# Ledger of designs, part 64: designed miniproteins, single chains, continued (3)

Each design is a single chain, and the fold is of that chain. pLDDT is the mean over its residues in the fold that is shown.

## One batch from the design tools (miniprotein)

Design m10210
Fold by ESMFold2-Fast:
Structure m10210 (fold): chain A 95 residues (1-95)
Amino acid sequence: DEKREEALKLKLGLLEYELERAREEGAERLAREYERELEELVKKFGLDEEEVKKAIEEGKKMLEELFEKDPKLAKAHELVLQAAFEEERRREEEE
């Protein structure tokens, strides 16, 4: 199913993007959560290493095109991520 393949690629690309951002920001717990979700999807759909790499690369390109076409969506997503990273950073400091 072509639509399901596109949705899976976009989801994997989004998770990898969010994981990369979380790692850049030092949001360790969020990074682990995104990594876990990505790993669960890989296992659920029985993807091999090469299939995962291709799906992530294609999904990232789809995400970039989506954000280029809708800059407001891109800004909204970035604000949500920044808020999540800031909250997680505060939580880690309070431990």
Scores: mean pLDDT 81

Design m10211
Fold by ESMFold2-Fast:
Order: structure tokens, then C-alpha cells, then sequence
Structure m10211 (fold): chain A 117 residues (1-117)
């Protein structure tokens, strides 16, 4: 269910694993650019799974907002603005995969930057 999936994603252990995972992806990738692409793909697949499990646009909106706010707060990701969250939700609702790729790359770039610190 959506709630079970969110409980896993929003757990302290899952949130604490995000930056170590980004660091591993950065180390194992042939370039920084490839690391960003791989992380962006992972974020996109997570968001698409939330959409698949959501029964309504309202449920999707609430779930995505909860996930992205948790990432912003836990990892100090200032790039995750309320405007970015709304754009991601709109891209998911409208099946705008090109825009979703662009927006998830913004988050992935910030994760790589944090992992380099």
C-alpha cells in the first residue's frame, strides 16, 4: 500500500541511508555526471511508484509533499522548495516525463553536492 511504502521511505534508517547511498553511487560511477543521472533515475522511480500506489491526485499530492519535505528537512536540501514540489506533482499528474527528468536531476545534483562534503 502507499502508506506502507511511505512508512519505509520516511523511516529514520531510510533517510539516514540517502547520503551514504549517494556517496557510493558517486564512487562507483565513471563520472560525476553519470552519478547525477543514476540518482535522478532512482528518485524518478520512487516518485512513479508513489503515483502507482496512489488512488487519487490528492493522495499523490500529499504523499509526494511528505516525502520531499522529509528529504529537505533531514538532509538540509534547500533546492527542494515548495515550488519544486508543486512542479514535480504537476509533472506526475500530467505524465510529463521530460519535466520529471529535469526536476529530479535538480534534486540529484544537490544530493551529489552534499555527498561531496
Amino acid sequence: SLEEYLDILLSESSLKSVLPTAAVVLEESPSREEAVERLARGIKLTLLKIKELSKSDEELREAVTRLLNALREALDLEVITDELIEEIIDALINDDMEKLDELTRIIAEALVRKAEE
Scores: mean pLDDT 90

Design m10212
Fold by ESMFold2-Fast:
Structure m10212 (fold): chain A 96 residues (1-96)
Amino acid sequence: MAEKLAQNLIDAAKRARTPEEVEIVLAFAEIAHAIGKIDLKNGNYEEALKLFEAVRKAYEVIAETARRLGDVPLARTAEDLIEQAKKDIEEAKKKL
């Protein structure tokens, strides 16, 4: 489930042609990130790690696409979320 969601987000981000399309993909990636945090809280550490790694990759593609489209504030938001996802990945790894 997480892997398919991740790939769909990455594909959507790569195909985004407008800042508005990138914002929609970012919103879905943030929902997936929140699900990962719920999994982490509930002791589902392997599932949480998979979601965090997935959304980190999605945020990287979102940031790149936002910069390409000239939306610097959106790119910075995605870059901040990459750093949050990296911290969440390390927390999940410590619990395994």
Scores: mean pLDDT 87

Design m10213
Fold by ESMFold2-Fast:
Structure m10213 (fold): chain A 75 residues (1-75)
Amino acid sequence: SSEEKARLAEDGLTLAAIYAGQGKLEEAQRAGAIGGRAARGNEDAIRGMEKGLQTAKEQGDELLAAALEAALRAA
């Protein structure tokens, strides 16, 4: 369902942020890609990811930025 996909997108991005905070680049990118794939066709979710990527770059959070870039590539 669209609700299940929205939840999977949110959970994937949350897990990506946790792994990024732990310095786990590969795990963060994989979790981000899962979230991004679940967000396909969801314009609001994609906009949220784009805004999150801008914020991560502005804060110098390179691992979170990489995870969100992986998410947007998968979306």
Scores: mean pLDDT 87

Design m10214
Fold by ESMFold2-Fast:
Structure m10214 (fold): chain A 62 residues (1-62)
Amino acid sequence: MKETQEVVKKLKEEVEKAYKEGKITPEQKKALMEHIEYLKDSSSVVLYTSMSLLLTAAIMES
């Protein structure tokens, strides 16, 4: 629970950094942020794994 809140914060920061670096589009940033909000009650491991895969997919398909 408390750990999940920290993971959500870290993941949102990572998405912001990827967007600032031009690695993802504004649409991909929005989708990733919405997905993080949807998963905020999931375990921290699931959040990290899902986010890593989604961010990687977004970068590779941009």
Scores: mean pLDDT 70

Design m10215
Fold by ESMFold2-Fast:
Structure m10215 (fold): chain A 70 residues (1-70)
Amino acid sequence: DLDQQRQRAELAAERTKKILKEKGLKAEVSVVTSDSGGQQRYNVLVKADDLDEAQRIEANRIAAEAMQEV
């Protein structure tokens, strides 16, 4: 169900935003749609223009972990 996938991605995005804020990592978090083999999916995108490479890796790791927990 795409609606349930969207809801899960939104919950993961909110969790990601909270953790990034608590760690002082300045990044924009959004829910995006992607098409994989004709199947529409929802993902969390972290846009980290103000972060260094190590901080970007950590921010993306946080987003990936949040997606697995929701």
Scores: mean pLDDT 77

Design m10216
Fold by ESMFold2-Fast:
Structure m10216 (fold): chain A 57 residues (1-57)
Amino acid sequence: MTPEELRAFLDEAAEKYGLSRGEIAKAVAPVLAGRPAEQVTLEEVKEALDKYIKEKK
C-alpha cells in the first residue's frame, strides 16, 4: 500500500480502538520494520494490530 494509505489507516485505527498513535506504531512495528509501505499489505497491518489488542486484554 502507499505511505499515505498506511498513515490514514493508522490514524483511523487509533481513533477506532482508543489507542495512542505510539501504541498503534508499537503494534505494527514488527510488520513495518525495515520495509517500505508499498511492500506491506493492509491485511498484514490489520493482523498485527488485532494480535496486539488481543494480547493486551
Scores: mean pLDDT 75

Design m10217
Fold by ESMFold2-Fast:
Structure m10217 (fold): chain A 79 residues (1-79)
Amino acid sequence: SVEEIIAKLETTTDEKEKAKLEKELYEKGLELLKEGKVEEAEEIFQYIVLKFPDSEYHDEALEKLIEIGVERLREAVLK
């Protein structure tokens, strides 16, 4: 239901609904990371960073993107 959350975020103008959906989207990204679905989680965090620069979750999503990038570099170097 990531697509459903994104569709609602693209259409809603209610600030409370936006905050709720942004939280749900960020939490879905965290869930995907725990499941090892790194590519899907990265797409979610990128969406938050690019579309919601003023969001409470912007810096947290950006931090997750940096962590993913660092881990990929570690895996590439240490293989």
Scores: mean pLDDT 80

Design m10218
Fold by ESMFold2-Fast:
Structure m10218 (fold): chain A 55 residues (1-55)
Amino acid sequence: MSAAERFNKLVEEAYEKFGEEMGSKLAFRGMVARAKGGIEAGIRELEREIEKAEK
């Protein structure tokens, strides 16, 4: 799986677990991190946001 495909799967996971409103907020934070630090930074941020939302 490419890094871009992995990022897209995390976006889908956020929407599936938290719904449209919360999922879009988490996905947006991942996209901002991706824009600033590249795809790997986006993946790390989105994984972290999903983990925080599960607490």
Scores: mean pLDDT 82

Design m10219
Fold by ESMFold2-Fast:
Structure m10219 (fold): chain A 76 residues (1-76)
Amino acid sequence: SNEEVRQLTIVMFRITSLLVEAQIHLRQGDIAAAQRALDEAEAILQENSALLQRHDPQLYQRLQAQIAAARAEIAA
């Protein structure tokens, strides 16, 4: 529905914003702040997983991969 499309757009913006915040914190050497931003992004993704997988499974996989890639940068 149009309402679900709006919710998907909001979820995408929230997760993307948190990924940008995590990258800024990583560049500043604030690993703890970067980790918190990624934890928040993952929580939002999990809370909306059914909606995302039903309407746009490729977006779900892309967001999951972006969070995983950022976590790998912290672990390196």
Scores: mean pLDDT 88

Design m10220
Fold by ESMFold2-Fast:
Structure m10220 (fold): chain A 66 residues (1-66)
Amino acid sequence: MVTLSVIPLDADGKPRMDLSETRTLASREEAERWAEEFIERLKDQVAKVAVTIQEGTDVETRIVEL
């Protein structure tokens, strides 16, 4: 089981909590696909998206610039 958190950031680097989502998904592959779809929906509305994937004790965070 994998927890995905996506937090959009505006041009000033401030989190857009109104647009953030957290999901629990069955696999990392599903989390990556969901994150990609989320980013595609917001690509013209926000400057960056912080993507965090947690699987057990492993936590990976990356910033995607748009």
Scores: mean pLDDT 82

Design m10221
Fold by ESMFold2-Fast:
Structure m10221 (fold): chain A 85 residues (1-85)
Amino acid sequence: SDAEFLEKIVKELRRIAKETDDPLALEMAVGVAQVALAVLKQVSEDPEVKEVLDRMMDILERYLAGEISLEEALEELEKLVKELK
């Protein structure tokens, strides 16, 4: 399901965050996640899924802008995915 795919993305970001503090590796991982979310938004027909994807992408952009920590971003993403299920 779309929710399972989104959960995998969030879990992978959390795994990377635990294994490295390299800012380049973290930025690249977030960039890959953003592309995956944008692609899913283009192929999804569910307006609820599209709304959640927009909110998830906004959270990742707030992290990249330095407005929130990576841990706060991951916690917000995990909450959104739970709401979709």
Scores: mean pLDDT 83

Design m10222
Fold by ESMFold2-Fast:
Structure m10222 (fold): chain A 70 residues (1-70)
Amino acid sequence: MKTFTFTLHATDDPELRAAQDALLDGMRENGYLSPEAAERVRALMREHPDADLTVTVNEKGEIVSVEVRR
């Protein structure tokens, strides 16, 4: 089973936040994230704006784990 891990770093820079949102859209469009997984990650980014989010997904684009580091 192959998994992919990526990190979205805490930022108060709107430009960096927009880049992170664009990355999630790109991952969804290319099949690396399911639409449900992409929306869940966005919700976590809003809930924890001051935390780094480390997300692990499987080959189906489903979330296996999320680590929130403040």
Scores: mean pLDDT 81

Design m10223
Fold by ESMFold2-Fast:
Structure m10223 (fold): chain A 92 residues (1-92)
Amino acid sequence: EKEKKELAEKALTGAEILKEVAEAGLKVDVKLAGESAAFLAEEIGKLVPEIKEVAEESARELREAAEAGDGEKALETVERFVKEVEEKAKEL
């Protein structure tokens, strides 16, 4: 459906915003940026049912990385989630 494609494009845009915000924010405050990235990942997951589980798992990993102060793991989780959104969007 045309509507599914529009939601997939919106999810892709959201993933790019997430990556940019995480790359900048994690350099300032790992905990706040990681928690914010987790929230945004969950919101992106609501747009496309096929990525909801990946989004929820990525959000959990982001919160764990934020609690540990692990900015590298948080960024890796964001990059993996963005790649998953890109792969799923190609199938829609």
Scores: mean pLDDT 83

Design m10224
Fold by ESMFold2-Fast:
Structure m10224 (fold): chain A 80 residues (1-80)
Amino acid sequence: MADEMAKKAEEAAKQGDGLKAARLAGEAAWLAEQEGDGESARRALKAAVQALKVDPSAALYATGGAIKAIGAILQVGGLK
């Protein structure tokens, strides 16, 4: 589920694996959009930003994940 994927992305970032965190954040954002889960989309965005801080070379993956997460948040109207 999107929430669990976002959590794994945050865990990867905390462990210093920015590339893994960026990839997982992108997956979480995609799942959040499919599930209509704005809360998980916000978590995916946070994880993507954290991945970029850990490994700037992950910028392409992290940026893609962040854009996807923002799109999901906007689509579901954000958190109620």
Scores: mean pLDDT 73

Design m10225
Fold by ESMFold2-Fast:
Structure m10225 (fold): chain A 98 residues (1-98)
Amino acid sequence: DITVTVSVPASAPVGETLEVTVTVTATTAGTYTVSVTLKNSDGEALDSATTSVDVNAGETATVTFGFPITDAGTYTVTATATDDNGNTSSSSATVTVS
C-alpha cells in the first residue's frame, strides 16, 4: 500500500512562496514518483512539480515543494505518489491566500 499526505498552511500571504510538504508511507520498498499540482478555485492547474524518493518498507519519506502565489484566492494542492508498477495514491489540501 501507498499512503500519501499533503500538508499546507491553512492561510498564506500573497506574493510569498507556498511551502507544500508531501509525506509518502509505503509498505513496499522502492522508488516513488511524487507529483504535486497547484489549482485555483476554478480547478485550473497553475503549477506543478515532480520528484523521486526512495522509501523503505514500512517507512516514511518527506519532500517539500515551493510554489510562488501572486494572486489572492483559494487554492487546492494535490499530491500523487506512484510506484514502479504504476500503483498510485493521492491526497489534496486547500489553502487560502490573502
Scores: mean pLDDT 82

Design m10226
Fold by ESMFold2-Fast:
Structure m10226 (fold): chain A 107 residues (1-107)
Amino acid sequence: GAKEAAIEAGIAGGVAAVAAGAAKASGSASEEVAEAALEAGEAAGEAAKAALAGDAERAREAAERAEEAAERAREAAERDGSEAGKAAARAAEEAARGARRAAEAAE
């Protein structure tokens, strides 16, 4: 249900934020991948909050932002080639998927 999807989106967003921090701390990942992964995580958190509030429109807008940020993280990680960058991009993709499920559950 909507509550479970929101909890999963919140957890995935937190994981993406931690992975973004690790990528930044690694010194091998680009700033671009770290910033994009953090943005995806923050957007997933907003999608979770909106879904819990029953605000389907805000949840959808947040999911769209998470998906755009995850795509930027993926592209930056491909250029970067670092393992930390790839991990952050994967976490960002999971955050975007969680955000989309939360938005769909809020409808």
Scores: mean pLDDT 88

Design m10227
Fold by ESMFold2-Fast:
Structure m10227 (fold): chain A 85 residues (1-85)
Amino acid sequence: SEIDDEVELALVEIYLALAKRDAQRGNEESAIEAVKKAYELAKKIKNPKVRQEVADGLEDLAKFAEEQGLSKVAETARKYAEELR
């Protein structure tokens, strides 16, 4: 399932990029939805090192969202990062 993990990671990276874009635009609701989609995909990843990479990406997004004043996006991203560790 190495190929499966690669596909899931690619989709996660797309949703994290969408979440960051929506956070930049102040679209809190859409950013949260994208974070949730990234998390749902990340749960299917079996390789713990790849899950750790996703968790780190969610932490980076949380810091970015916090800088934008989007506390709900930051809180949601941090919660899912911890659940993937």
Scores: mean pLDDT 87

Design m10228
Fold by ESMFold2-Fast:
Structure m10228 (fold): chain A 68 residues (1-68)
Amino acid sequence: SVEELVESAKKIIENKDKEAARQMLPALEEAVEKHPDNKELIDAAIKVAEYTGDEEAVKRFKELREKL
């Protein structure tokens, strides 16, 4: 579920698991495409993208967040 994905993202960042964060990013991108109005999901995706240093993903997610 989206809630489980958000919780998993938070735990990965908390545990400083950068490899797991990189692997999770595509799943977060897919989830955001399916749920573009979910603020908590987009905020989690921004944090994961920032943590992995994916500046393009950060920009895309922030643009979506600004529309909400």
Scores: mean pLDDT 85

Design m10229
Fold by ESMFold2-Fast:
Structure m10229 (fold): chain A 79 residues (1-79)
Amino acid sequence: MSIDEQLQLLRTKLLALGANELEVLKYVSAYTEIMTSPYLNETEKQQFFQNVMQASSVQEVDIQLGVADIKLAVNKVFP
């Protein structure tokens, strides 16, 4: 699945969960940064996509983004 297709699915899911347009823009931007990072491997990116798509609330999406950011930061410091 292309990144563009993933972003469309994420937008649709966030709106369905009750996110406003500013929250959608914020989370889509964060998702793009994570998915284009060289500090996460393909398996970690696929797991992150699945975790985000399985989220049942905007708060759960936010938590998954935070977890991915921590992994990215650790991998950047400890290659």
Scores: mean pLDDT 84

Design m10230
Fold by ESMFold2-Fast:
Structure m10230 (fold): chain A 88 residues (1-88)
Amino acid sequence: MLEEKLKKKLEEAAEKAKKDKTELVSGVNSAEEIAKMIAELIQKVIENGDPEHIERTKEAFAELLELPEEVENLSLEELKEIFEKIAK
């Protein structure tokens, strides 16, 4: 259920990116591509192990995806696994 909600939000973001026609969005045309970029970002935050960066990253995803309760209950590792599955 959460994976489906996240995938839908990423699909909406990809559609918006296609309509925007900005130079900065070159190559970002699918939910799978966005999910891969997010998973890579989360992995770097986990590797650095900074509690402030971990907390800010979770808060940013909760706000961006409009799923605060669902994101708050997940570790960054669990959130990364969901995005990796979407990126597959």
Scores: mean pLDDT 69

Design m10231
Fold by ESMFold2-Fast:
Structure m10231 (fold): chain A 94 residues (1-94)
Amino acid sequence: MVSRETAVAVVEEMADTLAANGDDVSAEALREAARHLAETAPERMSIGDAADLAAREATRALRARLPELSDEEVARIEAQLRGLLERKLREALA
């Protein structure tokens, strides 16, 4: 189980890393996802549920900023973000 506070912190840390690498668009999408989680997510979630919710909200925010992305590209990005988030959330709890 992961707290909402921990999930938000992990997503914000990922956004900071992307911004440092020059990917401001993806960073802003992740920050929007983190705000949504802080306001609407349950206090406690499974790692999978937290990763799924964060990835879904981040890709929604990303599509709004990059409308040229195809549905297939968005699905691939969501799957990659989900896997990365799940890994980082597990590391945060270790």
Scores: mean pLDDT 86

Design m10232
Fold by ESMFold2-Fast:
Structure m10232 (fold): chain A 95 residues (1-95)
Amino acid sequence: MFPKLTDEQIEELYKIYEESYEEADKKVTEEMNSLGMDPNGGLGRLRRGLLTGELAVKRVKEWAREKGDEELVALSDEELAMLLDKYLQEYYKRV
């Protein structure tokens, strides 16, 4: 089914997700400010969430390629997003 990740791999996924959130937050804030909109409004929060997911999937694929993890690289963006959601939920429950 989905590849089973080690605790160290789950920790790395969390770091990638956190970095992706920071990048998405900056980009969406700049975009919303340029449009004269509140970056902390509902639309800004929605766009940050969507962009964070997209960036995290991309960064995890890059990480998997660097590690030679062909199974993770072979996953579709949708499958990788589901894998990320599963393990991030487990990580957040622990901390």
Scores: mean pLDDT 75

Design m10233
Fold by ESMFold2-Fast:
Structure m10233 (fold): chain A 60 residues (1-60)
Amino acid sequence: SPEIDKIIEEFKKKVEELAAEYRKRLAQATPDQQETVRKEFLRKAKEISDEYFKKLEEVK
């Protein structure tokens, strides 16, 4: 359905943007900061995932 396709495309875009940001920030992080950066981006990834599944449930 067009609605589901739109939700999937938005999810893909957000994941790609987050992955790009994570790679750039991790490259700039000191060894002491890497774990903090990783945890921050895991939280952001969970938020994107939770929103994606919530939107899918709302379509049905």
Scores: mean pLDDT 84

Design m10234
Fold by ESMFold2-Fast:
Structure m10234 (fold): chain A 73 residues (1-73)
Amino acid sequence: SMTRTELAVLELLARNPDTALTAREIAERLGVSQGAVRRALRRLEALGLVERDGNRYRLASPEVAASLAAMLA
């Protein structure tokens, strides 16, 4: 099962597929702590849903983005 914060992070990234976001930017947009966002990002990266490049995060692939968009519809 996925936590509320993990789902919110995935939804935010799915709505911004062409933009890689920092944990701070994600936290500010969601109104949650950076600690909560970092825990969610570690879990999502371990699941292969999110990819890290430096300090920025994005969905791992267009296929992941499409699957999440369908799930959230």
Scores: mean pLDDT 82

Design m10235
Fold by ESMFold2-Fast:
Structure m10235 (fold): chain A 77 residues (1-77)
Amino acid sequence: AAQQQREQQLFQQMGQQVATAGQAGQSVVDGTDPQQSLAAMQQSRDQLQQLGQQGSPELSAKANQAAKEVDEGIELL
C-alpha cells in the first residue's frame, strides 16, 4: 500500500542521514575540512529531527534517537 511505501521511504531517508553523519564525523577525525564536515553532521541531525515529526510514533522515536546520537557525536569532536 502507498502508506507502507511512504514508511519505507522515510526509513531509507533516516539511514541516508545517519550514513552521511558517520562519513562527516570520520572526515573530522581525519582532519579533512573539519568546519565543513561538522556542518554536514549538524545538517544531518536537523534533517533527522524533521523526520521525527513525520510518520508513526515508531518512526518518530527512531529518528529522534538517531538525531540525539549524531548530536552526541558532534559534542565528542
Scores: mean pLDDT 78

Design m10236
Fold by ESMFold2-Fast:
Structure m10236 (fold): chain A 55 residues (1-55)
Amino acid sequence: SLSEQIREVRERIQRLVDELHRGIAAGTVTPEEMERLGQEILDLIAELQKLEAQS
């Protein structure tokens, strides 16, 4: 369902944000990885906006 897709995308965004924050705090994430994770988060936010526009 649309509601389940919205929930899944929100959960994926939260997990990636948490991963990025942990990696920054631990000093384990590279600048390239930060850029890649940031772009993936932005892409998921765009997907979420499209799904929410359909509801």
Scores: mean pLDDT 86

Design m10237
Fold by ESMFold2-Fast:
Structure m10237 (fold): chain A 72 residues (1-72)
Amino acid sequence: GPTARLTGPNAELAGRAAWLGSRVPGVYGIPDGETTAYLAGPNRAQAEAAAEEAEKVPGVTATVTDEPARST
């Protein structure tokens, strides 16, 4: 399904953003690096809601894509 990728300025803020996003029903946080994570949802609306929650953390950016969660 669609995923939101978040990036924070440090591990603490990225972790907080991933936690807030994972509070959206059906969304699961997947760490991608120390300052990056994916928020995988069952549909676009939940991925977008998770991205919106993550962006409430100062300095965090989140983008929703139609690609599946990936770690490369």
Scores: mean pLDDT 77

Design m10238
Fold by ESMFold2-Fast:
Structure m10238 (fold): chain A 58 residues (1-58)
Amino acid sequence: MKAKVVSSTATSAVIEDEKGEKVTVTGIGPKEVELGGKTYRIVITDQPIPVGTEIEPV
């Protein structure tokens, strides 16, 4: 049930779940997004998040 970072920039990240669904998160700061019926929290800093970082649902 984890999502994974598949791409990232200084101000955005793309997260993909185990079913291949993707969401793009934009803007600096803490963000809350829905993907595959689950809520994920991610913090966008001014630095790219490493590709392959796993995110657990809230």
Scores: mean pLDDT 80

Design m10239
Fold by ESMFold2-Fast:
Structure m10239 (fold): chain A 66 residues (1-66)
Amino acid sequence: SKAVELAKELIEELQPQIDEAKRLAAAGQLEEAERLGQEIDKKIIERLKKEGYSEEEAVKAVEEAK
């Protein structure tokens, strides 16, 4: 779907933040990694909503893009 394709593109744009979250998790900073992961997901969902997708479509697109 177009929403999943856009979500994948947004994940690539946020790859530096995703890599930072992975490094925090590897270093045992689990709470900081989880917080950053939640912020990344929220940012992708909000951008999808700005592009005209519903909240339900945005959430599903993020889950399918992972």
Scores: mean pLDDT 83

Design m10240
Fold by ESMFold2-Fast:
Order: structure tokens, then C-alpha cells, then sequence
Structure m10240 (fold): chain A 58 residues (1-58)
């Protein structure tokens, strides 16, 4: 998923979590947990966003 527009920490966290979990963090419960962590921890979301961007760019 290309993310060409500017994003905020919260928005990126949600998007990055969705991409990361879709690429295989674990089961449905783990996916929901990862998304929720991303919502409450923007730092984790930013790192997930960078990883997701690299995966998309590859």
C-alpha cells in the first residue's frame, strides 16, 4: 500500500498496524491487540509504519 500523502502519528499507527498484521503477526486476537497497541502507542506505530513502508516499497 503506497502512502503518498502526509500522515499523523495516529493515522500512520492505524494504517501501519493493519499492513503489518495483514502480513502476518498472528491470529485474529493478536491482530486486534496489535491495532489497539498502535492506537495507544504512537511510537510503536511509527516503527510499524517504517517497516510497512519498506515492505510496500520492496
Amino acid sequence: LPIPVSYTDSTLAGTAAAIAVAQGIGSEEELKRAVEISRTEPEAGEKAGEAARKAVAG
Scores: mean pLDDT 52

Design m10241
Fold by ESMFold2-Fast:
Structure m10241 (fold): chain A 55 residues (1-55)
Amino acid sequence: IIEKVNSISEEKRQAAALTILKNGLKASNAKIAKEAGISVEEAAIVKKFLETEIL
């Protein structure tokens, strides 16, 4: 997960993180991707990383 997150640009990671913060972790990957302007796969990776970090 960490390696995959590092492959995503800082700009995209920040956009995804802000979108997740705004909508909550239960928001769909498609919704996060659309609002952050990234792919669904990138949204899924960032969301998974944040879920791991909260541990």
Scores: mean pLDDT 73

Design m10242
Fold by ESMFold2-Fast:
Structure m10242 (fold): chain A 94 residues (1-94)
Amino acid sequence: SELVKELEEAIKNKDYGKLFNILNEAIMNIDQVSEEELIRILKLVEEYIKKNKNLPKSFIDALKRIADYLIENSTNPKIQELAKKLKELLDKKS
């Protein structure tokens, strides 16, 4: 998907601003993002966080808000599971 390719490019370039904007846009248009695509995005972000030791606090805080939103609003158990796992990883780096 185009969105996943843009995320992969942002991660490769360590462009946290672009990465955050893509994630925020996906959340704002969550009804237009397929559940399969959202699952791929969450897995990609999880891998990125695991590989990177120093993440900006603003980026961590933004991802925590996104994770909380998905936990509260998603009806998909896999998305809720991945969002909870993401939040746990972010808390460990805070």
Scores: mean pLDDT 78

Design m10243
Fold by ESMFold2-Fast:
Structure m10243 (fold): chain A 97 residues (1-97)
Amino acid sequence: SSMEKKEKEEIRKAAALTSGLLIEGIGYTVQAKIYRDKGNLEEAKKAAERSKESVDEATKVMEEVDPDDAPKIKKSGELIKKNADEVLKEAKEEYEK
């Protein structure tokens, strides 16, 4: 590791922001599930879309500050997006019976 103290601090701040955005993405996925279970499909869809937006923002932040670690964040984000999509699909299938 040949990184300077300034570079390490900038990467650390980006990692903290990225972690917060991924946690928001997870929170929105949980919110989408709660809305689905209550029959609020429109709110479930909005929460799922916000989950994906938070993940995309997290990926962008890491790509700008630490592009070498960006693929790891993108992979974590893909799992969150998959969960959001599965919740939305289940909600749709429940009401199209």
Scores: mean pLDDT 81

Design m10244
Fold by ESMFold2-Fast:
Structure m10244 (fold): chain A 87 residues (1-87)
Amino acid sequence: GPTMSAEEVRRILDENRDNVDVVAGMLATARLGLLRGRGIELDADEQSRIGEESQLLARNDVDRAIEEAKELAEEAERLGHPVAEAT
């Protein structure tokens, strides 16, 4: 499917800093992109847990979640597995 650049992820996060669900979704997708870039295959249950953990961080510390998502998106792009575009 279509992918987002690290710059696009950064823009979405900066425009949606007050939207916990958007921040959590971007963090989860960046985490998944990085794991795929490292050759780690995840099943649906493992992907769901990453989503839950990303939601928890975004709810408890949105600024930290934003910074982590930006850093992970840049690393995932460098590994050739950029963040998937939201469906």
Scores: mean pLDDT 81

Design m10245
Fold by ESMFold2-Fast:
Structure m10245 (fold): chain A 75 residues (1-75)
Amino acid sequence: SMEEKQTRLLAFVLHTTEPAPEPAPEELVEKAVELFVRAYRRYFPDASEEEIEKARKIARERLRKADPEELKKFL
């Protein structure tokens, strides 16, 4: 389900530490960032807009270094 994909993406971004040898395409990264932010708001409804912005920035940087094939599984 989409809800399960969002939960898995949230965990992936927060716990992924190893960079992939090839950077993910920017279009794929931006789609994943949007799903991550949606999941983050759902699981942390009391999060401030500043906190959301910081989470988005961290997600974008981490997802750019993620394996593109793994990212496709969330989209």
Scores: mean pLDDT 77

